# Designs tried in a protein design run: designed miniproteins, single chains, continued (5). Part 89

Each design is a single chain, and the fold is of that chain. pLDDT is the mean over its residues in the fold that is shown.

## One batch from the design tools (miniprotein)

Design m19267
Fold by ESMFold2-Fast:
Structure m19267 (fold): chain A 54 residues (1-54)
Amino acid sequence: PKITSELAAFQTGAAIYMMAEGVPSEEILKLMKETEDMDPDKAKEFLRKRVDKL
């Protein structure tokens, strides 16, 4: 699935937030990579849930 501008912006925001909360960079990169294989809507929802859990 193609990464949309909205998804890319959300991924950036989620990564910054997770880094601020102390999540290791390798874990963040893994999550970003996994979302690239998902539908854009599913990827965005997945990242939102992960950020919300922190």
Scores: mean pLDDT 74

Design m19268
Fold by ESMFold2-Fast:
Structure m19268 (fold): chain A 90 residues (1-90)
Amino acid sequence: MLLPDDRETLEAVAELLRDAAEAARAGDTRKATLLLVAAALLASLSRSPEAPRILEKIKKAMDALDAGDLEKAVEYLEEALRLAEEALEA
């Protein structure tokens, strides 16, 4: 089980990733990027073993947004969200 502070941090990361995926699907790349910067910052503060993998997927999503590849950005965001949700269930 995660420490309470780690759980709260990962719950916030998961919420930001859901909102970022919705923004990316809507083509709102500015909103998606701002939400991902916030998610990356919070994930970097997490001591969860999954945090490095979540950060890797966030970085790939940001790179896809910068390239204009919204489909790949959403795929990476869904993978990051899955990792965050799996960490919350452990």
Scores: mean pLDDT 83

Design m19269
Fold by ESMFold2-Fast:
Structure m19269 (fold): chain A 84 residues (1-84)
Amino acid sequence: NAKEIAKKYLEKALEYARQGKDDEAISYMARAIASYLLGKEVPEESEDLEEQIAYALAVMHVTLLARAYGSVEKAVEEVKKKIE
């Protein structure tokens, strides 16, 4: 279930964000969104072009969300509300 995979990655993203590890948090949050959108688990380093594009766009999206909300932790919390 892509939703359960996304939820798992968002929980990891939240753990990293709470530790101030913003780069790791963004990576896990992007993997969660890409996996949810494609309906399958998306690895960070994929050879599939569709998965690469989805992950790259997700990284951009979550980076902008973190800027808009003023923190990576807040961005993760808002994404969790949308996917759960």
Scores: mean pLDDT 84

Design m19270
Fold by ESMFold2-Fast:
Structure m19270 (fold): chain A 62 residues (1-62)
Amino acid sequence: MEYEVTVVSGKVFDTATGKVYEPGETLTVSDVRVNEDGMLTFTTAEGNPLLADASGVEIKPI
């Protein structure tokens, strides 16, 4: 299932490329999970792993 993630506060990190998504950006992701530290993890359409604080993003199914 795909999700739209909107960065509301803080940042979303692409841990493979080092890219940072800033507040106001939106992206389409899959494989929404919570890791051992309570952080959200996502996968981009290109297969890149993303990491975010749950309090800093809005997520909706598409």
Scores: mean pLDDT 78

Design m19271
Fold by ESMFold2-Fast:
Structure m19271 (fold): chain A 84 residues (1-84)
Amino acid sequence: DETDKKKADELAEKGLEYFKKKDYETAAKAFEEAAKIYEKLGDLKSAMLSYLAAAMAYLELGDIEKAEEMFKKAHELLEKIKKE
């Protein structure tokens, strides 16, 4: 859905903006939401990159468990991309 893609793109841009402002909590949530939408759309590369960005934001926030969860999701998507 083009509308869902636009929402994911806007969330990824929002994530980057708030990451630059050092609002890592807002950035992490925005990147994670973008990643989930990209994954539902089958955009595995954008989903992987968004999960990696969320992981970095969670690391800056000190949320190691959430960062590890996001890295695991990104790795699972990378393995799917390699099989295509």
Scores: mean pLDDT 87

Design m19272
Fold by ESMFold2-Fast:
Order: sequence, then C-alpha cells, then structure tokens
Structure m19272 (fold): chain A 68 residues (1-68)
Amino acid sequence: VPEVMEREREEFVRGAEELKKLAIEYAKNGDLQKAASYATAAVIMYTAAGEPELAREILEEVDKEIEK
C-alpha cells in the first residue's frame, strides 16, 4: 500500500517538473497566460505529491521571470 502511494507520488513529481519547465519557458517568451496555467498545474501536482516547498519555489521562479 505505501509502496503504491510512493509510485503515484513519484509520477506526480515528474509531471509537475515537466509543467514547471513549460511554465518557465512560456514566462520567458512573454506568454503570461500559458505560464500561469502551467505554473498552477505544477503547483497542484507538487501539492498532491506532498511537496509544498517545491510548489512555492515554482511560483517564485515564474514570478521572477515575469517581473524581469
């Protein structure tokens, strides 16, 4: 049971990392709507995986790219 939950968590983290990458790329390209959408999806996935600190980091990183 815990092993199955750990695998599911690992899949959420992996998915969140891909979404984070897309959010940062779109933020750098000035597509703020897509950047916000992907960042939100990544935050949801990191939170579901039990990694709220990683969710915080992505919001800060995307916001920093937007404000530059």
Scores: mean pLDDT 77

Design m19274
Fold by ESMFold2-Fast:
Structure m19274 (fold): chain A 92 residues (1-92)
Amino acid sequence: KQEEIDKEIELTLYRIGGIVALHHGDYEGAAKYFEKAVEVSDGKDATALTDLARAYLNAGEYEKAIQYAEKSLEIDPDNEEARKVLEEARKK
């Protein structure tokens, strides 16, 4: 459906922006891009939630990293990346 297709394109573009920001060490910019990805997915995309959690972990926002990693695991319990983010954030 057109609305869902438009949201998927927008989600993909925000994820790419976030990944590029992470590659440049812009953790605050990455978090903003991944926050938009979570918004367009209505918080129901485990990958977008995991990406946001990783950006917060890299930014030193450990409590937020835990929050979004746990939310990702509620949607996809087998998400290894979300589990890794959660474990690393809890060590701090």
Scores: mean pLDDT 83

Design m19275
Fold by ESMFold2-Fast:
Structure m19275 (fold): chain A 81 residues (1-81)
Amino acid sequence: SNLTIALAALDEAIRLLEEGGPREDVIRNLEVALKSAEEAGAPKEIIDLLRKALKAAKEGDLETALEYLRKAKELVMEELR
C-alpha cells in the first residue's frame, strides 16, 4: 500500500538523521514519505507532521525534524494495525 511505502521512506529518513547521513537524502526520503502518505489518504495529523519534518529538515533543524518523524511513525504504525 502507499502507506507502507510512506513508512519505509519515513524509517529511512529517521535512520539517516540518527546516523548523520546526508541532508539531501533525508529530504528526498521525506518527500517520498509525504507523497505516499497523501496518495494513501493518510490522516491529516500524519500529513501535517511529515510537512513539518520536511520544512525543519530543509531549514537544517534536524533535531526538530527527527522529533516530528518519530511522532509520525507512531501514527502510521497505528493506521497499519
Scores: mean pLDDT 88

Design m19276
Fold by ESMFold2-Fast:
Structure m19276 (fold): chain A 66 residues (1-66)
Amino acid sequence: SERRERIFELEVEESLLLMKAAIYKIAAANAAAKGDEAAAAKYQALADEYRAEAERLREEARRLRA
C-alpha cells in the first residue's frame, strides 16, 4: 500500500528528527554548563527547529491514517 509506505517513511523521518532534537538539547545544556551562552542558544534553536519539523511530519502521518 502506497499510503502505508508513506506513513512508514514519515514515522522514520519523525524519529530521526526527534533524535537530532534530543542531541542538540543535550549539546545546549552542556554548552550552558560551560558558560558558552552563544553555543547554548544556537543548539537550543536547532533542537526547537527539529522538534517543530517532527511535529509537522507527525500531523501529516495522522492525516494519512484518517
Scores: mean pLDDT 90

Design m19277
Fold by ESMFold2-Fast:
Structure m19277 (fold): chain A 83 residues (1-83)
Amino acid sequence: SEAAERFLRLSRHAGELLKPLVEKEPSEADREFLSLLGRLILRMVHLGLPEEEILRVVEELARLHGESAEEAVERLRRLLEEL
């Protein structure tokens, strides 16, 4: 499945971007962020969004997480509701 191939590539890229997040023990907000992010990537892939658009969203969420894990989780929840 093309969707499965795309999901695996995007998940690998997201994992590389979020590697610093796992260098220390994850907080509850960190764990929720990772769970919701995986769900968002899967949703966007199944909706047929371009890989470049998905990567842009993932990179922006990773940046936001670096500023505030709780705000990143809230943003993720809102995005999942809109999709």
Scores: mean pLDDT 78

Design m19278
Fold by ESMFold2-Fast:
Structure m19278 (fold): chain A 92 residues (1-92)
Amino acid sequence: MLSAGEAMAAAGAAAAEALRQARAAGASDETLAALERALSAVVADVAERALAGEPPSLEEIVDAVVAAARAAGVEPDVEAVRAAAEAGVRAA
């Protein structure tokens, strides 16, 4: 299991990568705003669970970020999101 710091770092890195991909793909301002809101909710949930002593797994974090992107109408590169999350853990 991830530490609280590792889980928060993974969520932040994965969210940043999903948003970067959407911008690179030319997503509309409305889509980017919806995505940023959805990703902020995922990051906040991960932080809340981590502070409660029950940080989510890396797989749960990646799945949540991917689900948020899809809900906003963006199909993410899942492997790049996972790689970003893993890099976040290593940097923490």
Scores: mean pLDDT 87

Design m19279
Fold by ESMFold2-Fast:
Structure m19279 (fold): chain A 67 residues (1-67)
Amino acid sequence: MDASVEEIKEILRKEIDELYEQGLLSEEERDELLELVDKLSEDEEKRLEVLAEIRAILRKRHAHLLP
């Protein structure tokens, strides 16, 4: 797949914003997740670690909304 880091960031920001607009994320949770998205790098190892952290936060706080 030809998804660049910038494309992945854009998709994640859109998803986070949609969850916030639906009232599923607090303002603080949205800001924390957006900060993590901004830390995504072109380095695959670091990118995977940040993505795992984002997923862990979403699962921990909104487990009933995620598989």
Scores: mean pLDDT 69

Design m19280
Fold by ESMFold2-Fast:
Structure m19280 (fold): chain A 66 residues (1-66)
Amino acid sequence: DAERARRILELLRERGEMTLAELARALGVSQSTVSRLVSILENAGLVERRRVGRRTLVSLTEKGRA
């Protein structure tokens, strides 16, 4: 939902890059819920995903930082 999406953006502003697992723990939700919300934010151009080995790192785009 919009509130959880907003919380993802706040966490990424504060901490920089976070994994899906770290976001799931911080929000108290499943990784599948976070993955869905991250996809919505990525489609909006606010976050980007980068794969590093078995981990997916999420960070703010320039637009997401504005």
Scores: mean pLDDT 84

Design m19281
Fold by ESMFold2-Fast:
Structure m19281 (fold): chain A 83 residues (1-83)
Amino acid sequence: MKEELDLETELALIQMEVAILKRMLEKGYPFTEEDLEFIKKLLERAREVLERAKALGNDSLTAQAEEIIKELEELRKKVEERL
């Protein structure tokens, strides 16, 4: 329960950063190599959440982590296309 809450909190923080990045992309923000590196770090964090969720056998957290990883991979691709 406590470890699952920690993973839910981490995933929520990652989802918040993804929402900010999507808004920046929509507003035509001039992304930099630094922004791309930040997205890559968010991907690493999301993958860590996925591995831990799988280890706990929590299918709901696993599915949510897989969804956010997919969104981050699309964001990474969109930002790379602008560099």
Scores: mean pLDDT 85

Design m19282
Fold by ESMFold2-Fast:
Structure m19282 (fold): chain A 67 residues (1-67)
Amino acid sequence: SPIEELQRLAKELYALIEELVKEGKISEEEAKERIKKIDKEVTLLITQGDVEGAIELIKKEIAKLKE
């Protein structure tokens, strides 16, 4: 289901951010700001019924962090 995919991707994103902070590649403050922005955008898309848009947003953020 789209909701299960969204939950899986959100867990992957948060785990990736946590590892980057642990490795010293991003600061704790940068991690907080990234999470805050992503959470706001995802929440907005879900409240508009755009679950697919929320999935795509998280996929793009994961891709950016893997660079």
Scores: mean pLDDT 85

Design m19283
Fold by ESMFold2-Fast:
Structure m19283 (fold): chain A 63 residues (1-63)
Amino acid sequence: SKAYLYVKLAIAYHLLGKFDEAERYAQKAREAGATAQHAENALPEVVSAPDKEAFKKELEAKL
């Protein structure tokens, strides 16, 4: 879902130190109806990605 995509982008940007972009995607996730389940599933997926910049770009390509 779009909500899950935004949650993953928010976490990825935060881990890259891009806090302004992380906050924008967190806001978009809330507006798209992100739930606690989205956050629980997204965090380990993003953290386990070896290249967070490449992971972020793949997520953005799905927007």
Scores: mean pLDDT 82

Design m19284
Fold by ESMFold2-Fast:
Structure m19284 (fold): chain A 65 residues (1-65)
Amino acid sequence: SMKEVEELLRRALEAARAGDTDRAVELLVEAKKLGATREQLLETLRAIRDAGQPATAERAMKALS
């Protein structure tokens, strides 16, 4: 559901902010599997970069390819 996707994206950003790169990537991949749009995924990746975690965003982007 859309609520599940939104919750996964929120949890991914929180994991990234905490420095948990592996968890952030797992949550973003799960959100994609549950139907997260390209726009939602890119917006979350941008938020991760803006939070000072560019390495996490880069790894997540590769996993989402």
Scores: mean pLDDT 88

Design m19285
Fold by ESMFold2-Fast:
Structure m19285 (fold): chain A 67 residues (1-67)
Amino acid sequence: MSLPDEEEVAETIAAMGLGLARSAHPDDVEALRAFAERLVKILEKYISPETAEKVRAWLEEQIAALE
């Protein structure tokens, strides 16, 4: 099987992290946004700026859909 690339790994981590955060803070959009900012800041140490921006945009879209 092909190994996932940087973007796929980062998106998988972001999806798992958001799922856990939503379990802890259901419908708390402010807490979820704070979590997303923290997660992206951690990930940007390991991934390209382009991938970090894609992850940020995806997280923001997922959280906005909860409003």
Scores: mean pLDDT 77

Design m19286
Fold by ESMFold2-Fast:
Structure m19286 (fold): chain A 58 residues (1-58)
Amino acid sequence: MERIERMRKLVEELKKLAEEGADPEDREAIIAKLEEILELEEREPGKGEALLRELLGG
């Protein structure tokens, strides 16, 4: 499967978690960042994944 398909699925799941658990103000920021990460991965494979790892792994 394409790496990008896996990233899209993960981003969708993270958006749902943000909608359910995050503060409303933080939720919008998180969703926007996730969309940026996905777009970056579509343009330059690996860079979006690295940024997502920083977001989740810090």
Scores: mean pLDDT 74

Design m19287
Fold by ESMFold2-Fast:
Structure m19287 (fold): chain A 79 residues (1-79)
Amino acid sequence: DLPARAAEELRRLAEESKNPKTQKVLRWGAELAARARDAFSTAHVLRVTAEKAYELGDKETAERLQRLADEVFAQAPPP
């Protein structure tokens, strides 16, 4: 389950984060990812969460989430 996997990764990153703002953004992303219905929605949530992490200065987390979004999108069936 791609949504469940993405939500779990976001929760894990939130627990590892020492920045309360980044932690809040990652938990927000995890809740949205858990409610996603397909690979496209899951990838979109990961990209938006990555962008917010980047804006907070956490480039490492942003890059990791962007890579995960690309992996999830690659598993989507063709439109």
Scores: mean pLDDT 80

Design m19288
Fold by ESMFold2-Fast:
Structure m19288 (fold): chain A 61 residues (1-61)
Amino acid sequence: MSTKEKLLKLIGEILRIIGEILDIELARKRGEISEEEAKRKIEELEKKREELLKEMKSLPK
């Protein structure tokens, strides 16, 4: 598979994670989830995003 195709897939996954973080923040503001639950979920998503960013940087060129 091409490096370009893999890069686009990783970018898409990162954007999806950002969208999920925004949805969690909105749910917290609406009182649908607790601040502690929102923090836990966001921390997990940020950790995944950081791993994906490292994978992107490790791609050839």
Scores: mean pLDDT 80

Design m19289
Fold by ESMFold2-Fast:
Structure m19289 (fold): chain A 74 residues (1-74)
Amino acid sequence: HHMSREELDAEVRLALAAMLLAIAKQMYKNGAPKEEVKEVLERAIELARQVRGSFPEEADALIKEAEKLLKEIE
């Protein structure tokens, strides 16, 4: 309730990026087409990059996990 709008927007984007990464991991485990998994991972990376200024450690950790899975399925 005392967070700035900028901080709230960044926190929401970070949460969305984390959810997309979790969805991509489940899709991969369930044998979804690799192109669909890649699209979700790329969206997660894009959102994480947008919040690096506010949450650098969390964003970088998420990007590394997403890129690791992306490299595995490519």
Scores: mean pLDDT 83

Design m19290
Fold by ESMFold2-Fast:
Structure m19290 (fold): chain A 63 residues (1-63)
Amino acid sequence: TEAQEYYDKGVELAAQGKLEEAVEYFKKSIELDPDFKAAHQFLASVLYNLGKDEEALEVRKKL
C-alpha cells in the first residue's frame, strides 16, 4: 500500500539519521492509514529521540 511505502521510506531515513525527514514520512503513512500501528510506534520512538516528548506521547495515545 502507499502507507507501507511511506513507512518503509521513513524507516530508511531514520536509519540514515535523518530523523526530521523520517517524521514527515511516518506522518504521511499515518495520514493514509490511521490504523497503521507500526508507523505510530516508530514515529513516537523517533520523536522521543528528537526530544519532542509531548508530541511522542500524543502519538502513543492513538495506539
Scores: mean pLDDT 84

Design m19291
Fold by ESMFold2-Fast:
Structure m19291 (fold): chain A 78 residues (1-78)
Amino acid sequence: SEIEGLLKKAEELIKKGEEFEKKKDYDKASQLYREAAELYLEAARLYFQNHDIKKGEELQKKASELYKRAVELEQKAA
């Protein structure tokens, strides 16, 4: 499904972000986490359209956590 495709892509981006974070490439890691967060927000919108409020809210929370992680890494890059 469209939602499953978005979630799989987000997971792949998170894994790549984790790899760059381990290498201390915080700029690349933060960009990957931001992109993954955007995919989670798109999937959340589709869940809300399907009246699955709980799953939509869960993905919004995960996106928020990824954005916070990205900001933290941007501060470490400076």
Scores: mean pLDDT 89

Design m19292
Fold by ESMFold2-Fast:
Structure m19292 (fold): chain A 77 residues (1-77)
Amino acid sequence: TAEELLEEARRAAEEARRYRAEGEKAFEEGDILRGVGLILRGVGHATEAWLLAKKAIKLGGDEKEAKEIVEEAGLKV
């Protein structure tokens, strides 16, 4: 269902945001390799959020809610 996909997208966006914050903190601490790894993991979760949100829209889900989730993941539409 569209609602279930939006909930999964929201969880993926939350993970993306968390990894981005951890990666930024690692850069501030001078741990460049750890920072890069965390950012890449965040990008993976952001991509998942985008794909789930798009699928939800195709199933008649709320486009505004889907866009908000994608923006929270750090991806701009």
Scores: mean pLDDT 80

Design m19293
Fold by ESMFold2-Fast:
Structure m19293 (fold): chain A 74 residues (1-74)
Amino acid sequence: GDIERLEERLKEIEEEIEKLEKEIEKLKKELEKNSDDEEKVKELKKEIKEKEFEIEELEGIKDIINALLSYITK
């Protein structure tokens, strides 16, 4: 079924987003601990931004899947 496949893909995306959010939280805690190290702060901020960008891309895909589900289930 197309619905089941889209729901499965949606779950995979939600799990990936949750993983990235947890990684960002860990990096933010490291950023707070290393706030006196400018080089470390720069590296951590870059990693956080890269992961935030990945979440934004995944959220975009999630929105498309939700729109498709709304179209085919209503």
Scores: mean pLDDT 84

Design m19294
Fold by ESMFold2-Fast:
Structure m19294 (fold): chain A 99 residues (1-99)
Amino acid sequence: MTEAQKYRELGDEYFAQGDYEKAIEYYEKAAELGDTALSALSYARIAYAYIQLGDYEKAEAYLDKAEALAQQIPDPQLRAGLLALVAELRALLEAAKKA
């Protein structure tokens, strides 16, 4: 497991505990050290954390970053999977804005 993957797992652990600010901190570290795919995934998870915090403008910004990086992934299945995740999180964001 890479250092970037360890930070992503720490982010997941803090997210599961409801500590969204700590989750964001570790996902940002994962994005900084990871490859394009892990950075895209980490930005998508940061967006989800911002949805939970009610910061919808930051959630949108991080989804845009995740989508831009996902488009650069050479593997068509991995690219499609990450773009699908971004689309699902955009739908969740729109639902959250209406709640």
Scores: mean pLDDT 88

Design m19295
Fold by ESMFold2-Fast:
Structure m19295 (fold): chain A 68 residues (1-68)
Amino acid sequence: MEALSRAEFLARALTEVNEQLTPRQRLVLGYLMEGRSYREIGEALGVSQATVSRHVREIEELLGVRLV
């Protein structure tokens, strides 16, 4: 669903919480939005899939949303 007011609200909320995320967590979130797998994200960032999974969990808890 692409309601402009919801998209604008989500974009603002995402921008504000992005300032609270570490640079690594922001990269992980960006790759997830592109539909990358944990393996692909780990290879791109030079970290293990377990590290990617930990960052995803931390982002989910911080944002109060489920990403996977």
Scores: mean pLDDT 70

Design m19296
Fold by ESMFold2-Fast:
Structure m19296 (fold): chain A 58 residues (1-58)
Amino acid sequence: SAEKEKALKEVKEWAKEVKEEYKETILKLAEDAIERASVEALPEILENTKKEIEKYKK
């Protein structure tokens, strides 16, 4: 869906600021969550992913 594609693009943009050792794991977990989620759950997944990214920023 367009909403899921937009969410994936957003997460990939945020991940640019993540330490290299955590980037792959965070991206894979976020991509898996977005793919399995309903569109209605996307805001919660994005907020949780953003919080995780803040913990592992460069």
Scores: mean pLDDT 82

Design m19297
Fold by ESMFold2-Fast:
Structure m19297 (fold): chain A 116 residues (1-116)
Amino acid sequence: SMELIEEIRKKVLEILEKALARPDAAPVRDLPDPAKYPDFPSLVKDPVSLNSIIDAVKSGEITTVDEFEEEVDRMHEQFVLYLPSSSPEYIAAEKLYEEIKKELEKLKEWEKKKLS
């Protein structure tokens, strides 16, 4: 329903805005700096960042909890597969992924109760 979509949108945006506000999220708020990682655009077809996920939720491209989880997983995979494990971007991506997945499990339990 449209009401459920709006409730999911609000909860997802709350999770993302909280994540974005963290000082330790700075390296992953936007896509990797092309001056620092010039090969990244050629390795990743459809790159995703915290800000791009926020934009997709606001535009209505992401309307479900599963779609939100898929984009969070893609963001994490892009940073940890293609960047050095010692980089600020890799470290920030790992930490932020764990925090968002924790909030996402709570969101999934909320949705399950709503659909029952």
Scores: mean pLDDT 86

Design m19298
Fold by ESMFold2-Fast:
Structure m19298 (fold): chain A 68 residues (1-68)
Amino acid sequence: SPEAVRRLAQLLAETDKRVEELLKNGDIDGAIKVLEQAIKEVQSIDAGETARAAVERLKKRLEELKKL
């Protein structure tokens, strides 16, 4: 669905902005929680392979933050 793809893009942009703001303030734990919530929300959006690729990107970012 074109609408599902647009919603996914908006959610990813909002997530990236929130994560960047939290990391700028030194809140790594907050950034991790935002990414975990975003993964759950992306998984609820029926955008097929685009959503699956987004989940993998978010999971990789989450693991990178956990190693800090």
Scores: mean pLDDT 84

Design m19299
Fold by ESMFold2-Fast:
Structure m19299 (fold): chain A 86 residues (1-86)
Amino acid sequence: MTVVITIYNASEEDIERARELAEELRKRGYEATLEVEGDKVTLTIKNASVELAVGEALRAIGLGLDGAEAKVEFKGDTLTIEIRLP
């Protein structure tokens, strides 16, 4: 399945962590692509397992509870996660 994670209001530290995550996912055999547009970061993961997708959804929900706004949508074979940092 495909996972698309979009982070808004990302700091330079958040962007660096997103790059590190993308590199880790690539090392694990996933097709991960990172796009940075100012403070907006989009991470696209192709050929993701259900376990990885569920883990990322739970992580996004956790960030929402910690003061970030998180929205999760599952449609077809694509999981979309939108995170707005404070």
Scores: mean pLDDT 78

Design m19300
Fold by ESMFold2-Fast:
Structure m19300 (fold): chain A 86 residues (1-86)
Amino acid sequence: SEEEEGARLARSVLEAVKQAIEEGDYDTASALALMGAAILKKYGTSPAQRRAADLLEEAATAFDNKDYETGIKLLEEAVRVLEEAA
């Protein structure tokens, strides 16, 4: 289904965000977090997916503002919300 494909794409993008953070590439992490949020908004059917999308948009804003600690915490919260809902 499109929902299952969207969930798979969102997971792949979140792994790419984690990789960008490990590499210290916060510009890429911001862009990928926005991509993940867009996927979750387009294909997401649950309140958890909407909450995770909002958290990823907040994380991207934090990375753009060079608030890396806040961005990482927001990303971790988005991942937690999605894992608890799965």
Scores: mean pLDDT 84

Design m19301
Fold by ESMFold2-Fast:
Structure m19301 (fold): chain A 74 residues (1-74)
Amino acid sequence: SALELAKKALEAARKALEAAKTKEELLRAIALILEAIGLIIEAELAKKRGDEERLKEIEERAKKLIEEAEALLR
């Protein structure tokens, strides 16, 4: 689900934060955490509204955030 993927994105971003060795890596990880929190809030709101199209958009953005966070671990 969108909410589960958004939560997974937050966990991936948190791991990127823990692995950060430079100021730039730290700031990027923080930005990803904030974006993931925003997606969790949007997913909860979209779910309450029954907005299936918005939930699909959130799922795709959450998948991209997971990729971005995993790239910071490479």
Scores: mean pLDDT 85

Design m19302
Fold by ESMFold2-Fast:
Structure m19302 (fold): chain A 63 residues (1-63)
Amino acid sequence: MKKKEEEAEELQELLAKMFEENVSVEEMKERLKEMLEKTESPEVREAIEKAIEEIEAVYKKHE
């Protein structure tokens, strides 16, 4: 299932890039939602949804 591996790698790269660029929480969530719409693998879609939830949780604790 090479498409799943590729989608997972794209998610990992996006997350790393966003954290390094120190983009806003709103921008991070928007980019993740856009990737979710382009993602076909249900496993990777679930990972993206969890990433959005984790970012929201961190934001609440750090303002």
Scores: mean pLDDT 74

